# Designed miniproteins, single chains, continued (4), part 93

Each design is a single chain, and the fold is of that chain. pLDDT is the mean over its residues in the fold that is shown.

## One batch from the design tools (miniprotein)

Design m15198
Fold by ESMFold2-Fast:
Structure m15198 (fold): chain A 93 residues (1-93)
Amino acid sequence: MIEPLEKKLEEAKKNGDVEKQALAFYALSKIYEALGDEEKAAEYRKQMRELLSKVDLETREKIVKKLKEFDNKISQATSVEELVEIALEFLDE
């Protein structure tokens, strides 16, 4: 289910955690892409890009590195359920 990831996104927004917000937007975009909802996937990718455009270069590079590490982990997922589990574990790191 997607609700735990949406909750993590809202918690990251409340805490001002830009890194976790970016990771959550990316995770949600990949999940909606896997579900065939390209419009929602595109909207989350847009929100991630807008968030990253507002941070300094050093912060952006750090987040991009984390996104690449996350992408490597989620590339091993064989189902939407596994993808959600990997995303939640990564967001708790």
Scores: mean pLDDT 82

Design m15199
Fold by ESMFold2-Fast:
Structure m15199 (fold): chain A 95 residues (1-95)
Amino acid sequence: DKKLTESVSKLVIRHLTRLYEQRDWAGIRALVDSLPDIVQGLRDLGVSEKDIREFLISVLEHLSKLVGLKPPKIDIDKDSAQYIIDKIREIVEQA
């Protein structure tokens, strides 16, 4: 459900922005560490793998821009949800 992934994306992005404004890097890491559980919750609700990957790409792009890094290129048809989460972790480590 695209509306569900858009709503979850907005909540996650808002929370990431707040944590960054507070300089709460421990909170940012904790939120990123919760992404596998969020992904599993979306799967349990019947969300498609493509919509899950679009959600994760939105998080990756927002976090990259927030920390002043260029977002890595993701192939939505080839790259797994886990691969995108690993790229999100790499952005946090570089920041």
Scores: mean pLDDT 86

Design m15200
Fold by ESMFold2-Fast:
Structure m15200 (fold): chain A 86 residues (1-86)
Amino acid sequence: MIEKIKELLKKGLELLANGEEENRRKGIELFKEAARLAAKENLSDKDQEEIEKFAEKLIKELLTEEELEAIVEEERKKRDEELAKE
């Protein structure tokens, strides 16, 4: 079950990183779902710590080199979308 919680956290953060309102809302929902699953599964202290460290690592990774690439790609997509609308 830890794997599924990690997957939800990762997907939620990816959606939040997109910057779109719809994706941000969905990302928040996935975060809530992950927290709900963690509580429901009656995880050990060690498992809880592992999930917490995983979340911290993802946030740190998204706020570093990888986030810069994602921002650049999103900016390019936004420019392309704007040109298509014109």
Scores: mean pLDDT 68

Design m15201
Fold by ESMFold2-Fast:
Structure m15201 (fold): chain A 93 residues (1-93)
Amino acid sequence: MSLKEKAEKYVKEKKYVEAANLYFDLIQQNPTDKEAWESFADALAAVKNWGGAIATYKLAAEQLPEEYREEFRKKMGEVLEAASRNEPLPVKV
């Protein structure tokens, strides 16, 4: 099973801390993997680590092509809205 498949399985099982650890490993292997950055941030938001999720999207915007910056800004806005409601953000695989 690939690291990505194992991380997705942990997300389905609501084991967001374990999923975040595997997505972090994926980012270490390929810092330009947009999906791994998004999944890592989403997993952090799912456990209400709002600061970690926002910091992750900010770093992703610095590491990935400029064309993705607007998408990441929108994602940061979604995290801030979830934080204001103190609700878990739905995690996407």
Scores: mean pLDDT 78

Design m15202
Fold by ESMFold2-Fast:
Structure m15202 (fold): chain A 92 residues (1-92)
Amino acid sequence: VKLDPKSIEQLSKSNDLGFLTTLLVDGDEAQKKEAIEKLDKLAVEGDFLALYLAKLALESPEVSNSTLEYVLENSKSVLLKKWAKQALEERA
């Protein structure tokens, strides 16, 4: 699925978990970073739905290696780092 720039901008202004996961797959680099920061905050707060959706997004074959590497290097969540590392190792 290709997202047009207007749809991506609209999604980036939402805290909706589905929108955040869409930004991880199809967003630009800045939008992917923002989505990771928002998911990271929700994960630290113990939001189980946010953790589950973040896991599904990181396991998606459409998520770029650069996004997985960004999560591994910059995420504050131990679980998000673990899932990003596992996804990268499975692609090696």
Scores: mean pLDDT 67

Design m15203
Fold by ESMFold2-Fast:
Structure m15203 (fold): chain A 83 residues (1-83)
Amino acid sequence: SAVRERAEELEKEALEVLKKLKEKIEKLSEEEKKKVLERLREVVEEAERVYQEALAAGASEEEAELRALETLLRGLKELLEEL
């Protein structure tokens, strides 16, 4: 399905972004690492919110997961650009 194929593409991109984030985070001070982890938690919470809102709006689980994954990837990319 198109939804599944799109989700797989986003997962691959998210893994690449996470690898780059890990490399950047390893170079930070302990205090900066804590701030980045707090931002990462906010990014995950936003994705979870999008997932729940999509389900409440009548989206399928696959469509809700896709929207949540798109939101997660966007947040991860924004976080990476700030580092």
Scores: mean pLDDT 87

Design m15204
Fold by ESMFold2-Fast:
Structure m15204 (fold): chain A 93 residues (1-93)
Amino acid sequence: MEEELLKAYQEAQGKLLNGASNKEVAEFLREKAKEAEERGDFELAEALKFLAEQYENDPLSSLHDTLGDIERGKKKPNPGEKVLLKIRKKDKK
């Protein structure tokens, strides 16, 4: 669910701001992805796994900034970013 993705992102940002490591935040998101997969929500699971990878590789950048740059044509989306964009577009409808 897109609400769960947004909530997980907000919780991840909160953990990072409160001194959690990027690895701890990524592990938290992977646990949420496993829970989504167990419910049969594979799209949410893939989006959460991508979000975890984003925190490991670019811990100081906001995912919102990355997705905004893609929407403005400044960056081409990778496969994980395409999943997150699909979820966000579905929520806006």
Scores: mean pLDDT 66

Design m15205
Fold by ESMFold2-Fast:
Structure m15205 (fold): chain A 80 residues (1-80)
Amino acid sequence: SPLEAVAEMVRAVALLEELRWGIKNQEDPEKIAAVARELREEISRLRELGYEKTADRMEKQFDELLAEAIAAHPEVAALL
């Protein structure tokens, strides 16, 4: 549905920015991992709704941010 797609897109963008902010501001690894898990789920939902190109773009940004987070806090990988 259009409303479901819009809601998931808005949430995915918000989580992506929250993840970026958390990494930049050295948030607790558990908080970073929690946001990363939620973002992963939202990207998956966008893909299931047929927004594959949007999901692909977000996934690339997610992978880059996750690599930065794990480099700073290796324990983040174990919390995912």
Scores: mean pLDDT 85

Design m15206
Fold by ESMFold2-Fast:
Structure m15206 (fold): chain A 97 residues (1-97)
Amino acid sequence: MTKEEALKILEAAEEAYEKTLKAKTEEELEKLFEEAKEEAEKDILKGSHMLNAIVSALYKKAAESGDEKLLELAKKYEEEVLEYLKEIEKKRKEEEE
């Protein structure tokens, strides 16, 4: 990984985090999450950092608001991230050169 590639990953993760903090609806959150999943299929390091940033932002919103529904949503997205990344890893191993 080059310094430029590492900065691109950091910028993408920071953008995903900020957009998640600004999201006002579950539909906006779902769109951000799906975009990060699509990125992970193309670039697993970039996409995984974006997905983890979204989960972290949701936990931050839940902690600051005390909203139990946001906490449950954060847990749900965390579980979906773990399962999704596991499936991508499995697919990569099956496509092993």
Scores: mean pLDDT 79

Design m15207
Fold by ESMFold2-Fast:
Structure m15207 (fold): chain A 80 residues (1-80)
Amino acid sequence: SPPPRRLSGAAVVTEVDGEFRLLASVVHEDPERVEEAKERWLRTLPEAEAVGIASREGADPTAVLEAAFERAVRRLRERR
């Protein structure tokens, strides 16, 4: 079996009518690719309000993306 790998994920969100909407997400073993995605989204998505990033070793991609989404939502809520 391959050794456990660290996964990094990012989610970009907006709020529409009091609901948080996921605009885009990524998960990758290379955190640099996740940071590149974040910078691209903030430059190219006019609706982008907050980005969350999470990283875990040996993790399910879904768990990493859920953590990234929660961080994005928290950042957006903190600005209100």
Scores: mean pLDDT 81

Design m15208
Fold by ESMFold2-Fast:
Structure m15208 (fold): chain A 71 residues (1-71)
Amino acid sequence: SSSLQEQLNKLVRQLTIAKMRYLALSVELDLLKKRGAPAEEIAAVQAEIDALRQQIQQLETQIQNLQQQLQ
């Protein structure tokens, strides 16, 4: 249905934003490690990356399920 296509489009946009944030944080984490930032600061960024990984996996699963319903 058109409603399912609208939901798919919203999820794809959310996935794109989450992936861009993941890339940005991954670069930040690499720079923090290279400059010898405190372990607590590194751990905080790693926790944000881990949360984004879970969100990305959930969004990808939701998109795949909706795509199957549209086929």
Scores: mean pLDDT 89

Design m15209
Fold by ESMFold2-Fast:
Structure m15209 (fold): chain A 86 residues (1-86)
Amino acid sequence: GELEKKLEEIEERAEELYKKAKELLKSGDPSKVLELVGLILELVGLLLDAELIKKEAEKLGDEKTVKKAEELIEKLEKMLKELLSL
């Protein structure tokens, strides 16, 4: 339904941001640090959006959408851990 579409949109946007952030990290250009921080903050926002969709799907008893949200949240957390190297 609508929640599944929102999760797909979040995943597409996250993949674009992640790819761009990885390219900036590989460049080693100090002038791009603020751009990289901005991309990471947007990824954090997408993670929070996915968490909200999971909570809404749980309230609706939509177990399939809950599972998709959990998988996306795990993917976003892995992306953030890789970018932060922490």
Scores: mean pLDDT 87

Design m15210
Fold by ESMFold2-Fast:
Structure m15210 (fold): chain A 86 residues (1-86)
Amino acid sequence: MSLRERAEELTEKLSEVDPELAKKLRDQIMRLINSKDPLAQKAAERAVELLEWIVNNLDKLSPEQIREMLEKMIRDAEELIESIES
């Protein structure tokens, strides 16, 4: 399965927690994947790995903890994209 397909599947599962935040994160990960920068590709891979961990641990995490993690991932991705596109 491609990195793009994994990102779409994982963010779809997280839409059960927060659909707007999951969509925002999906959009940022897609921007990282579409970037030609090697740092963006590594960031996308790391984001997908963290999303897999969150999805595998949904029963152990509060909705608030999940939202905080997603918000941090969105901020980190936005900051990296801005640094590359500037």
Scores: mean pLDDT 84

Design m15211
Fold by ESMFold2-Fast:
Structure m15211 (fold): chain A 93 residues (1-93)
Amino acid sequence: MLEETVEELRKAGATEEEIEQVKNYIEGKITENNTETMKKRIALLKERQEYAERGDAEAWRASQSAETEELRAILARAAASEVPEAIRLFLYE
């Protein structure tokens, strides 16, 4: 994926410096996305623990449903992180 992107950029006449900038940008975005994913998971676990400690069974069950929906949203964002648009922004903006 990243290697394929680099080869396409070389074929399109991008300089090695431009290719390095694109690679660094993509790697940076992947790292940011992973960090945010971890932060959201930790927040959900803390919220669930608080409901369990208070004995609020209804809120705890609701948090299970919310966790599933948030995990789906996180996975959808992770799938979208193969971003041809980031490359377009570097080449055309």
Scores: mean pLDDT 56

Design m15212
Fold by ESMFold2-Fast:
Structure m15212 (fold): chain A 82 residues (1-82)
Amino acid sequence: MHRARKRLILGEVEGLRLMIEGVKNLIIEKHKLSEEEKEKLEKEAEEIIEKAKRAAKEEIERLLREGKLTEEEAEEALRAIE
């Protein structure tokens, strides 16, 4: 039984992506950032997303090797972070 682990991975990936997107938009709107400030924030958000993707991929690969995820489930989780 691995639904809990799959839910955690998908929830973490989706949650991080949505949180980063939401926080970025909130900061832009609340602080009325300049174009330069928006570009810097977008770059920082992308760096955070890439770090999160890397960590998620490593965890998915580990779970796959331990037989806690199938190849199909791992592929689904990896696709969610792209």
Scores: mean pLDDT 70

Design m15213
Fold by ESMFold2-Fast:
Structure m15213 (fold): chain A 91 residues (1-91)
Amino acid sequence: KPLEKLKNLSSEDLGVLEVYLAVYKVTKDYEGAVEWFKKKFGIDAPSIDDLISLLQQILQETDDPEIQRVIQMMIDVAQQLKEKEEKKKLS
């Protein structure tokens, strides 16, 4: 269950996530970040909105501030991908 894995991230998993998110922030590869995250945690979210909703649910279900911070960073990346896709379709 990807929800259980995301709520109980180890210090090692958090470190790996922070490194990858930092790399994606520098490269602005939001699509690569989202695909890597989905594959890493076995998340089958058919839309970006489904992914954001799932991540927001995890954020509400965890009391660990480090996990909350990392999940919020991933929500921000997913939101940026959504905005990029919307702008591309409207321009």
Scores: mean pLDDT 73

Design m15214
Fold by ESMFold2-Fast:
Structure m15214 (fold): chain A 96 residues (1-96)
Amino acid sequence: MEEELRAKAEENRAKAAANPGTQEGAQALTTAARNYLLLGDYQKALDYALEGANQAPGTQIGAEALFIAAQAYKKLGKDEKAKEYYEKGLKYLESL
């Protein structure tokens, strides 16, 4: 439900702020980004997804964050950026 997604996004944003630069913080940012994407807040989804990817480079969490960023870019009408970030996420998974 929308209220649940908003509450979860805000909770995970706060958790990420409490754990900056950590694997836990990156996971929280990625979860918040996914919830904002589902809420239709594509700019917040993108911003938090990119931050999550930057905190967890070369990891499954980072790949998930990049896929969310790709979806957010596509929703914002930036198809070339969406393709670029989707391919970056795939390379992270190939490196695992």
Scores: mean pLDDT 83

Design m15215
Fold by ESMFold2-Fast:
Structure m15215 (fold): chain A 54 residues (1-54)
Amino acid sequence: MDLAKKRVALGRAALTPEQRAEIERLRDRGTLDDGVRMVALAVEITVRGIKALS
């Protein structure tokens, strides 16, 4: 549980301005398709966070 929060925090710190803007745009739209894209972005952020932990 703590590791998940740490990975999210590290992933957010590693986000490019473009990725952050895209996440906010998808959240604002709130469509089903946008939800799927948000999940894909969350996976990429998580992977980057894991690499930062190593």
Scores: mean pLDDT 64

Design m15216
Fold by ESMFold2-Fast:
Structure m15216 (fold): chain A 68 residues (1-68)
Amino acid sequence: GHVTEALKNRKRAEQLLAEGEALKSISPEQAVKGDALFAEAEALREKAKQHEEKYNEELERVRKAVAA
């Protein structure tokens, strides 16, 4: 479901960010590799956000139908 996909993408993004930070702490030359990992992590976070947005839209529709 959307929640499972969002969690999966967020976990992978966190791993890539940690690896990127480690590379950037070594040298400016390694920072280029770290920046590539940060870009991949951002793409995964965007995918997770899209899944969360769809889930939240459906939840809001149910709540509005019941409450209003």
Scores: mean pLDDT 78

Design m15217
Fold by ESMFold2-Fast:
Structure m15217 (fold): chain A 90 residues (1-90)
Amino acid sequence: MSKKELLEKIIKILKEAAEATEDENGKALLEALVKRIEEAIEKGDIEEAIEAAKEGIDVLDLEIATADEEKKEILKKKIEEIKKIVKELE
């Protein structure tokens, strides 16, 4: 899989999390990170895209603090998937 395809998977995960969140601040942060990753891909700046993806993990960790048990398990799986993709990009 190409680095662009891996980054597009991260974008999809973050977009799904943004659509599912009830926290307006969390949604705005996730949407800003999606835009930052998309712009980094267009510029060919993989390092900037990876940094934005890592910040996305931090935002999802904050969502876990207010989530129910079922949502926590879904968010943990999304975080682990992003972490695996980031390791493949590094």
Scores: mean pLDDT 82

Design m15218
Fold by ESMFold2-Fast:
Structure m15218 (fold): chain A 84 residues (1-84)
Amino acid sequence: VNLSPEQRAALARALREAAAIAREELARETNPERREALARAIALYEQAVRALEVEGDAARGFELEVEGSMYLIRAAVIRTVEAK
């Protein structure tokens, strides 16, 4: 993946914001499956930020972002079913 330094910084910022929102949800969550999914998403997004900013590995950053996003989707699905 070919990202400019500005694009890498913007993506890292977006991932930090997503992780912060997920942490707020995790702090209020009692469902153990959803807590696990949120915790996984947070860890993966933090790893993605590190790959983008510290390691300079944009490809790994994107792979970790996709994986983290899958866990956020899983958490959202669990919440939807739980709310019914």
Scores: mean pLDDT 80

Design m15219
Fold by ESMFold2-Fast:
Structure m15219 (fold): chain A 65 residues (1-65)
Amino acid sequence: KEKELNEAKKLRKDAEEYLKQMRKTVDEIAAKLSPEEAEALRKKFDDIEKQVKTLMDNELKKLEN
């Protein structure tokens, strides 16, 4: 159980790093768009990031119980 929890925490950290790299790419694309389009793109990415983090939190909660 403890080993599984540690593996899940590592996967979460890896996923957060991946999201950070994706955000940099989104910001580079946004810099070429209008301010309104850039804000819309960033908001869409924020929604995706929230969904991914929620899924990871749910998996961690299962392993803690």
Scores: mean pLDDT 79

Design m15220
Fold by ESMFold2-Fast:
Structure m15220 (fold): chain A 105 residues (1-105)
Amino acid sequence: APLSAEEEKELIEHVKKQAEKILEDVKKYFPEIAEEVEKLLKKLIEALENKDYATAIEYQAKLLKVAAEYVIKYGSEEEREDARAYLERVEATKAEKLAELKAAE
């Protein structure tokens, strides 16, 4: 079912609060990627506020890729293999969400 305007606003506010917490954690534990994550989070929130869900899906995928690429670069061999598998799932999930959005038009 489509979200009501009130439910949509509550979801956007929830995402904003989660983004602030994620950014605090990234700045503390992963400062090397903090600037890129902050930029992508800002673009994701702007897209959601503008109801540009296709752009929001793209920036969410980019954020997940930045996290996966960091693990591939600095993680253990096992973590790197898991991160590569996750990266493939991010692309598949993005494609599915974009297809659902087109079907809803």
Scores: mean pLDDT 77

Design m15221
Fold by ESMFold2-Fast:
Parts: sequence; structure tokens; C-alpha cells
Structure m15221 (fold): chain A 81 residues (1-81)
Amino acid sequence: ASDEEAKAVAQKYVDDYEELREEALRKAKEMGFSEEQLEAIDRAMEEVRRIYARVAAGELSLEEALARLRELGERIAPVIE
């Protein structure tokens, strides 16, 4: 995939962010996650949005974005388990 395609996908994620956030938090709540875990998920999703926003702006490569998303996933996993 080209950087241009990556930017388009990232921009769509940013545009759809509020809907994606609502759905993710709803599912987590249905799974019985605590209020603290829901807050951690919300913060993690905001970090994901910021990463995608930087990709869309051309400030961050897809490779760098994927590395940051992986690190974020590793950081959040112990909080939501």
C-alpha cells in the first residue's frame, strides 16, 4: 500500500472516530469492564486517534504508526485483563 492510501485510511479512521469510540466502549461495558478499565480504553483510543491523525497529516509513516499501535496494545493489555 502507498503512503497516500495509508493517509486516506487514517483520515477515515479520524473522521469515524466518535462512532468507533462509542461502539468500543459499549462493547467493553457489556463485557463487564470496570469504570477504571473503560477510562483506560477511552484514553488508549484517543492515543490511537492521535497516531492516525499524524499519519493523515503526513507527519508519521505507516511503519512508525504500526510500531506505536503495537506498543500501546502491549501497554493497555495488563489494564483490561
Scores: mean pLDDT 79

Design m15222
Fold by ESMFold2-Fast:
Structure m15222 (fold): chain A 87 residues (1-87)
Amino acid sequence: MKEKIEKVKELGREAAERAAEDPDRLGEIAYEAGKKMYEYSPEAADYGITEMMRKLDELLGPTRGSGAGISAIGGVIDKELEKKKEE
């Protein structure tokens, strides 16, 4: 579990840094990051999303993290629905 949490947090920080370099694509970057986090570890995805939001608030301001969180949750939901049908 700890290793999975650390990995999804890394994914969250990377997504935040990419979005900071291209803020116009924030929603797209966050959505794809959410899908990757869920695919890697559904149990730890929330930790990755939280870290992404925290890092974005640090880099771009508080409102950016909240918007990214919503987009990432959308990615998680879409990936979960796909995975449930495959299992």
Scores: mean pLDDT 76

Design m15223
Fold by ESMFold2-Fast:
Structure m15223 (fold): chain A 79 residues (1-79)
Amino acid sequence: MSEEELDREVAEALVLIQIAVGKIDLSKLTDPEEIRRKGEELIRKVEETARKFGLSDEDIQRLVELARETVEEVLKEIE
């Protein structure tokens, strides 16, 4: 294993933490339009971060879908 590269399990865990933190941050917002906009930014950042960490396309798609579901859940709680 190369020390210059993150362990894939650690990389996945970091992306999952990013999604969890993103959910908390979105839940602090009161405007549904702002939540939608920031949610789209979160989804894009999750994809970029997972890709940077060298995760597989299958793992990236799974994490992006989880981020999208997270945004939808926050919107339901506010609306």
Scores: mean pLDDT 79

Design m15224
Fold by ESMFold2-Fast:
Structure m15224 (fold): chain A 61 residues (1-61)
Amino acid sequence: AMADVLPPEAAAAYQRAVDAFKAGNLEEARKLFVSLLRDIEGADEETAERGAKQLLERLAR
C-alpha cells in the first residue's frame, strides 16, 4: 500500500487527511493531500490539486 512506503511524516499526513475527510472537513483534507503530493512527488500546484481531487474521489467511493 502507498502508506507502507511513505516516510513517517508523509504517512501521518495521509492519515490526518483521511481523518479530516471522515469528519466532513473536506477543505482541510484537500489541503493535506495537496501538501502530501508536493512533498512526495515535487508536484506543481496544478498537478497536486488534480491528484488531491482524485484521492478525495477514491475515498468517497
Scores: mean pLDDT 74

Design m15225
Fold by ESMFold2-Fast:
Order: sequence, then structure tokens, then C-alpha cells
Structure m15225 (fold): chain A 85 residues (1-85)
Amino acid sequence: MSLEEIIKKAVDRIRRMGDLFNIPQEELDKAIEEAVRLLRELFSLSKEEQLERREELLRQAGNETDPFRREVLLTIALLVQDYID
């Protein structure tokens, strides 16, 4: 799967979660921009660095009190896990 297809999956999921949590459009667009930037960064790293950053994202998600922000972090971590090769 291409990086652009992975990014599309992330954006589609985040938009769906934004609708579910009634997130304002401006906040949703910012979250999508940050997620896209982070995914491009993560998939430019080595496999070992991707695994380390994934574990950090999971820790951040566990400490996140905002359910929407937690779901965004989990979405990124899960996509890294699924497509790390």
C-alpha cells in the first residue's frame, strides 16, 4: 500500500471520528494536518525508529484526556503497526 493510501485511510477515519465527537471544523482540519504531517515523518524513519515512535504515541494516547485526540493518536499508531514494512 502506498503512503498516500495510508494517509487517505487516516484522514477518512479522523473525519468520521470528528463527526462522531462533534468536533468544530477548524479543530478537525488542524488535527488532520498534524496527523498527515506525523504520518509522513513516521514513514520516512527506519523500522526501529517507527516502532519506538509508535510506542510513544500509545503512551501519549493512554495519558490523553480528550477522547477525540486519543482516537487520533491511536489511529496513527495502528496504521504504523499495520504498514510498517
Scores: mean pLDDT 85

Design m15226
Fold by ESMFold2-Fast:
Structure m15226 (fold): chain A 64 residues (1-64)
Amino acid sequence: SLAEQLRRAAEEVERRIEQLREQTRELVEKDPKNRERILQEGEREVEELRREAEGLRRLARELE
């Protein structure tokens, strides 16, 4: 169903958030002089993905 596809899409986005958090940590370790900027950019991307996942879950709920 479309609702199932949307839930799977939300789960995929949520997995990308976890991967992004780990990548951000690695980038900070490799370039500590730019720590603040790396963390700010990473958090911004995480927030965008969180909103995307929430939107997908809300749409899936409305279709069921």
Scores: mean pLDDT 86

Design m15227
Fold by ESMFold2-Fast:
Structure m15227 (fold): chain A 88 residues (1-88)
Amino acid sequence: IEIPAEFKQEPISDNVTLFYLPKGKSTNLHYHPNHHELFLVLKAEGPVTLIVNGQEYVLYEGDSLLIPAGTPHQVIANTNSIIARILY
């Protein structure tokens, strides 16, 4: 499976979205007031940085992190990646 070099958001169910994050793409600092988020790195050419409540996490392909509802977070794509976001 090739990782697309362009940014895409692809909903696969009501609670699951695939994000195609190209190298150099970052999200704005954000939070979900009513949903917990499972952040899963499905595919990555190298590290993906996730900042959660001011703490930096360096994630690789196959890694996941739970982000509690109301917790500010930001993604910095240091490489081309495919991320699954699961809200519950």
Scores: mean pLDDT 79

Design m15228
Fold by ESMFold2-Fast:
Structure m15228 (fold): chain A 96 residues (1-96)
Amino acid sequence: GLAALALVLGAVAAVLGALAGSPAAVAGGLAAIRGAAAAIEDPGSLEALLDGGVGAFAGAVARVVGEKEGNVLAALAGALALTAGVLAARAAEAGM
């Protein structure tokens, strides 16, 4: 489901963010993983929604910063973290 996809994308975002030297992409990916795990354990969890939102926001920041710096890998990692965070938040909303 959405939470499982968010886990995979969040993990990929964190790894690519680390390789790109993007702390925001790493933080976004990890927050998305936490949100997705919380949504799997307790659908409709406010914690899952908040962690997903944090992941999406940090991912968006990482994407914009990566684009401005010409760091394609950081921009991609940020986009993946943004997507993972949104999917984690959507998985939580589906349980509400």
Scores: mean pLDDT 84

Design m15229
Fold by ESMFold2-Fast:
Structure m15229 (fold): chain A 71 residues (1-71)
Amino acid sequence: LEKKLEEVLELQKKYILKYSESDVEAVLEKLDKNYEENKEKFDEKSVLASLSYLYLKEGKFEESEKLYEKI
């Protein structure tokens, strides 16, 4: 679970950096803070759903489908 949650965080950061021109530092800081403060509150289903969606957005259709099937 922790490894998958970490991958969600990394993909979200990659997506933000790709599509943002300014103020990304504040957004990334809030994302890191939310992860650290709430990581123990994330259930496996929610993490898998988020990761599946991010894989879909990155064009990793096979990986997205496999994760979504576990939900």
Scores: mean pLDDT 70

Design m15230
Fold by ESMFold2-Fast:
Structure m15230 (fold): chain A 117 residues (1-117)
Amino acid sequence: PEEEKAKKIEQKIKEGKLLTPQELLYYLSLPNKNPNIISIYLKKTKPETLAKLLSEALGVEEENSEPKVYPLSVLKDPKKLLKLSRVDVAASLNHLAKSGEDPEVILKLLDIFLKGT
């Protein structure tokens, strides 16, 4: 059942465990996904690890660039967001999660990035 699989992923996140790309994509596909769980994951996961996970989820090679943190005003523009590297997106979302930004806003940014790339 979908509910048991979702609960196992949420437990892994709460325990500070790393997700597979398949687990992340599955959880993000759920209609009843919890934005707070995604913010916890982004806050606890190192930007470099998150960038690797995003690259694997998109089926592309890892980027070897120094991460830049972009402000929310840049990330809220889909045209600007979709031009950012995975490393920059990972670092920016990690920073927002650590800064206490609204979990629903963070989830929306991640969803737009993954669907638009």
Scores: mean pLDDT 81

Design m15231
Fold by ESMFold2-Fast:
Structure m15231 (fold): chain A 92 residues (1-92)
Amino acid sequence: MDLAARLAAALAHLEGVMTREELEELLRELRLLLEDREAFLEAARARLGEEVAEEGRRLLEEQAGSAEMARLREQLRAEIEILEAVLARLEA
């Protein structure tokens, strides 16, 4: 809830400075993180390098099955919903 509210406020400020294509790319990346972690990590490796991607993988593995990971998945879902709402507003 708190993270989703902060993201909504941040995205409202970005409506005039981010393109729809940039928001669509961010939405795609968040969906990958939630639904297909391996594809997300491969994309991160290609963009940010192997060391960053491996650190990300290690952190995700350490949190696997934890209550914290369950909360993070719920937060990511809320972030996706907010981004979809912002994109719908930009299309109107």
Scores: mean pLDDT 66

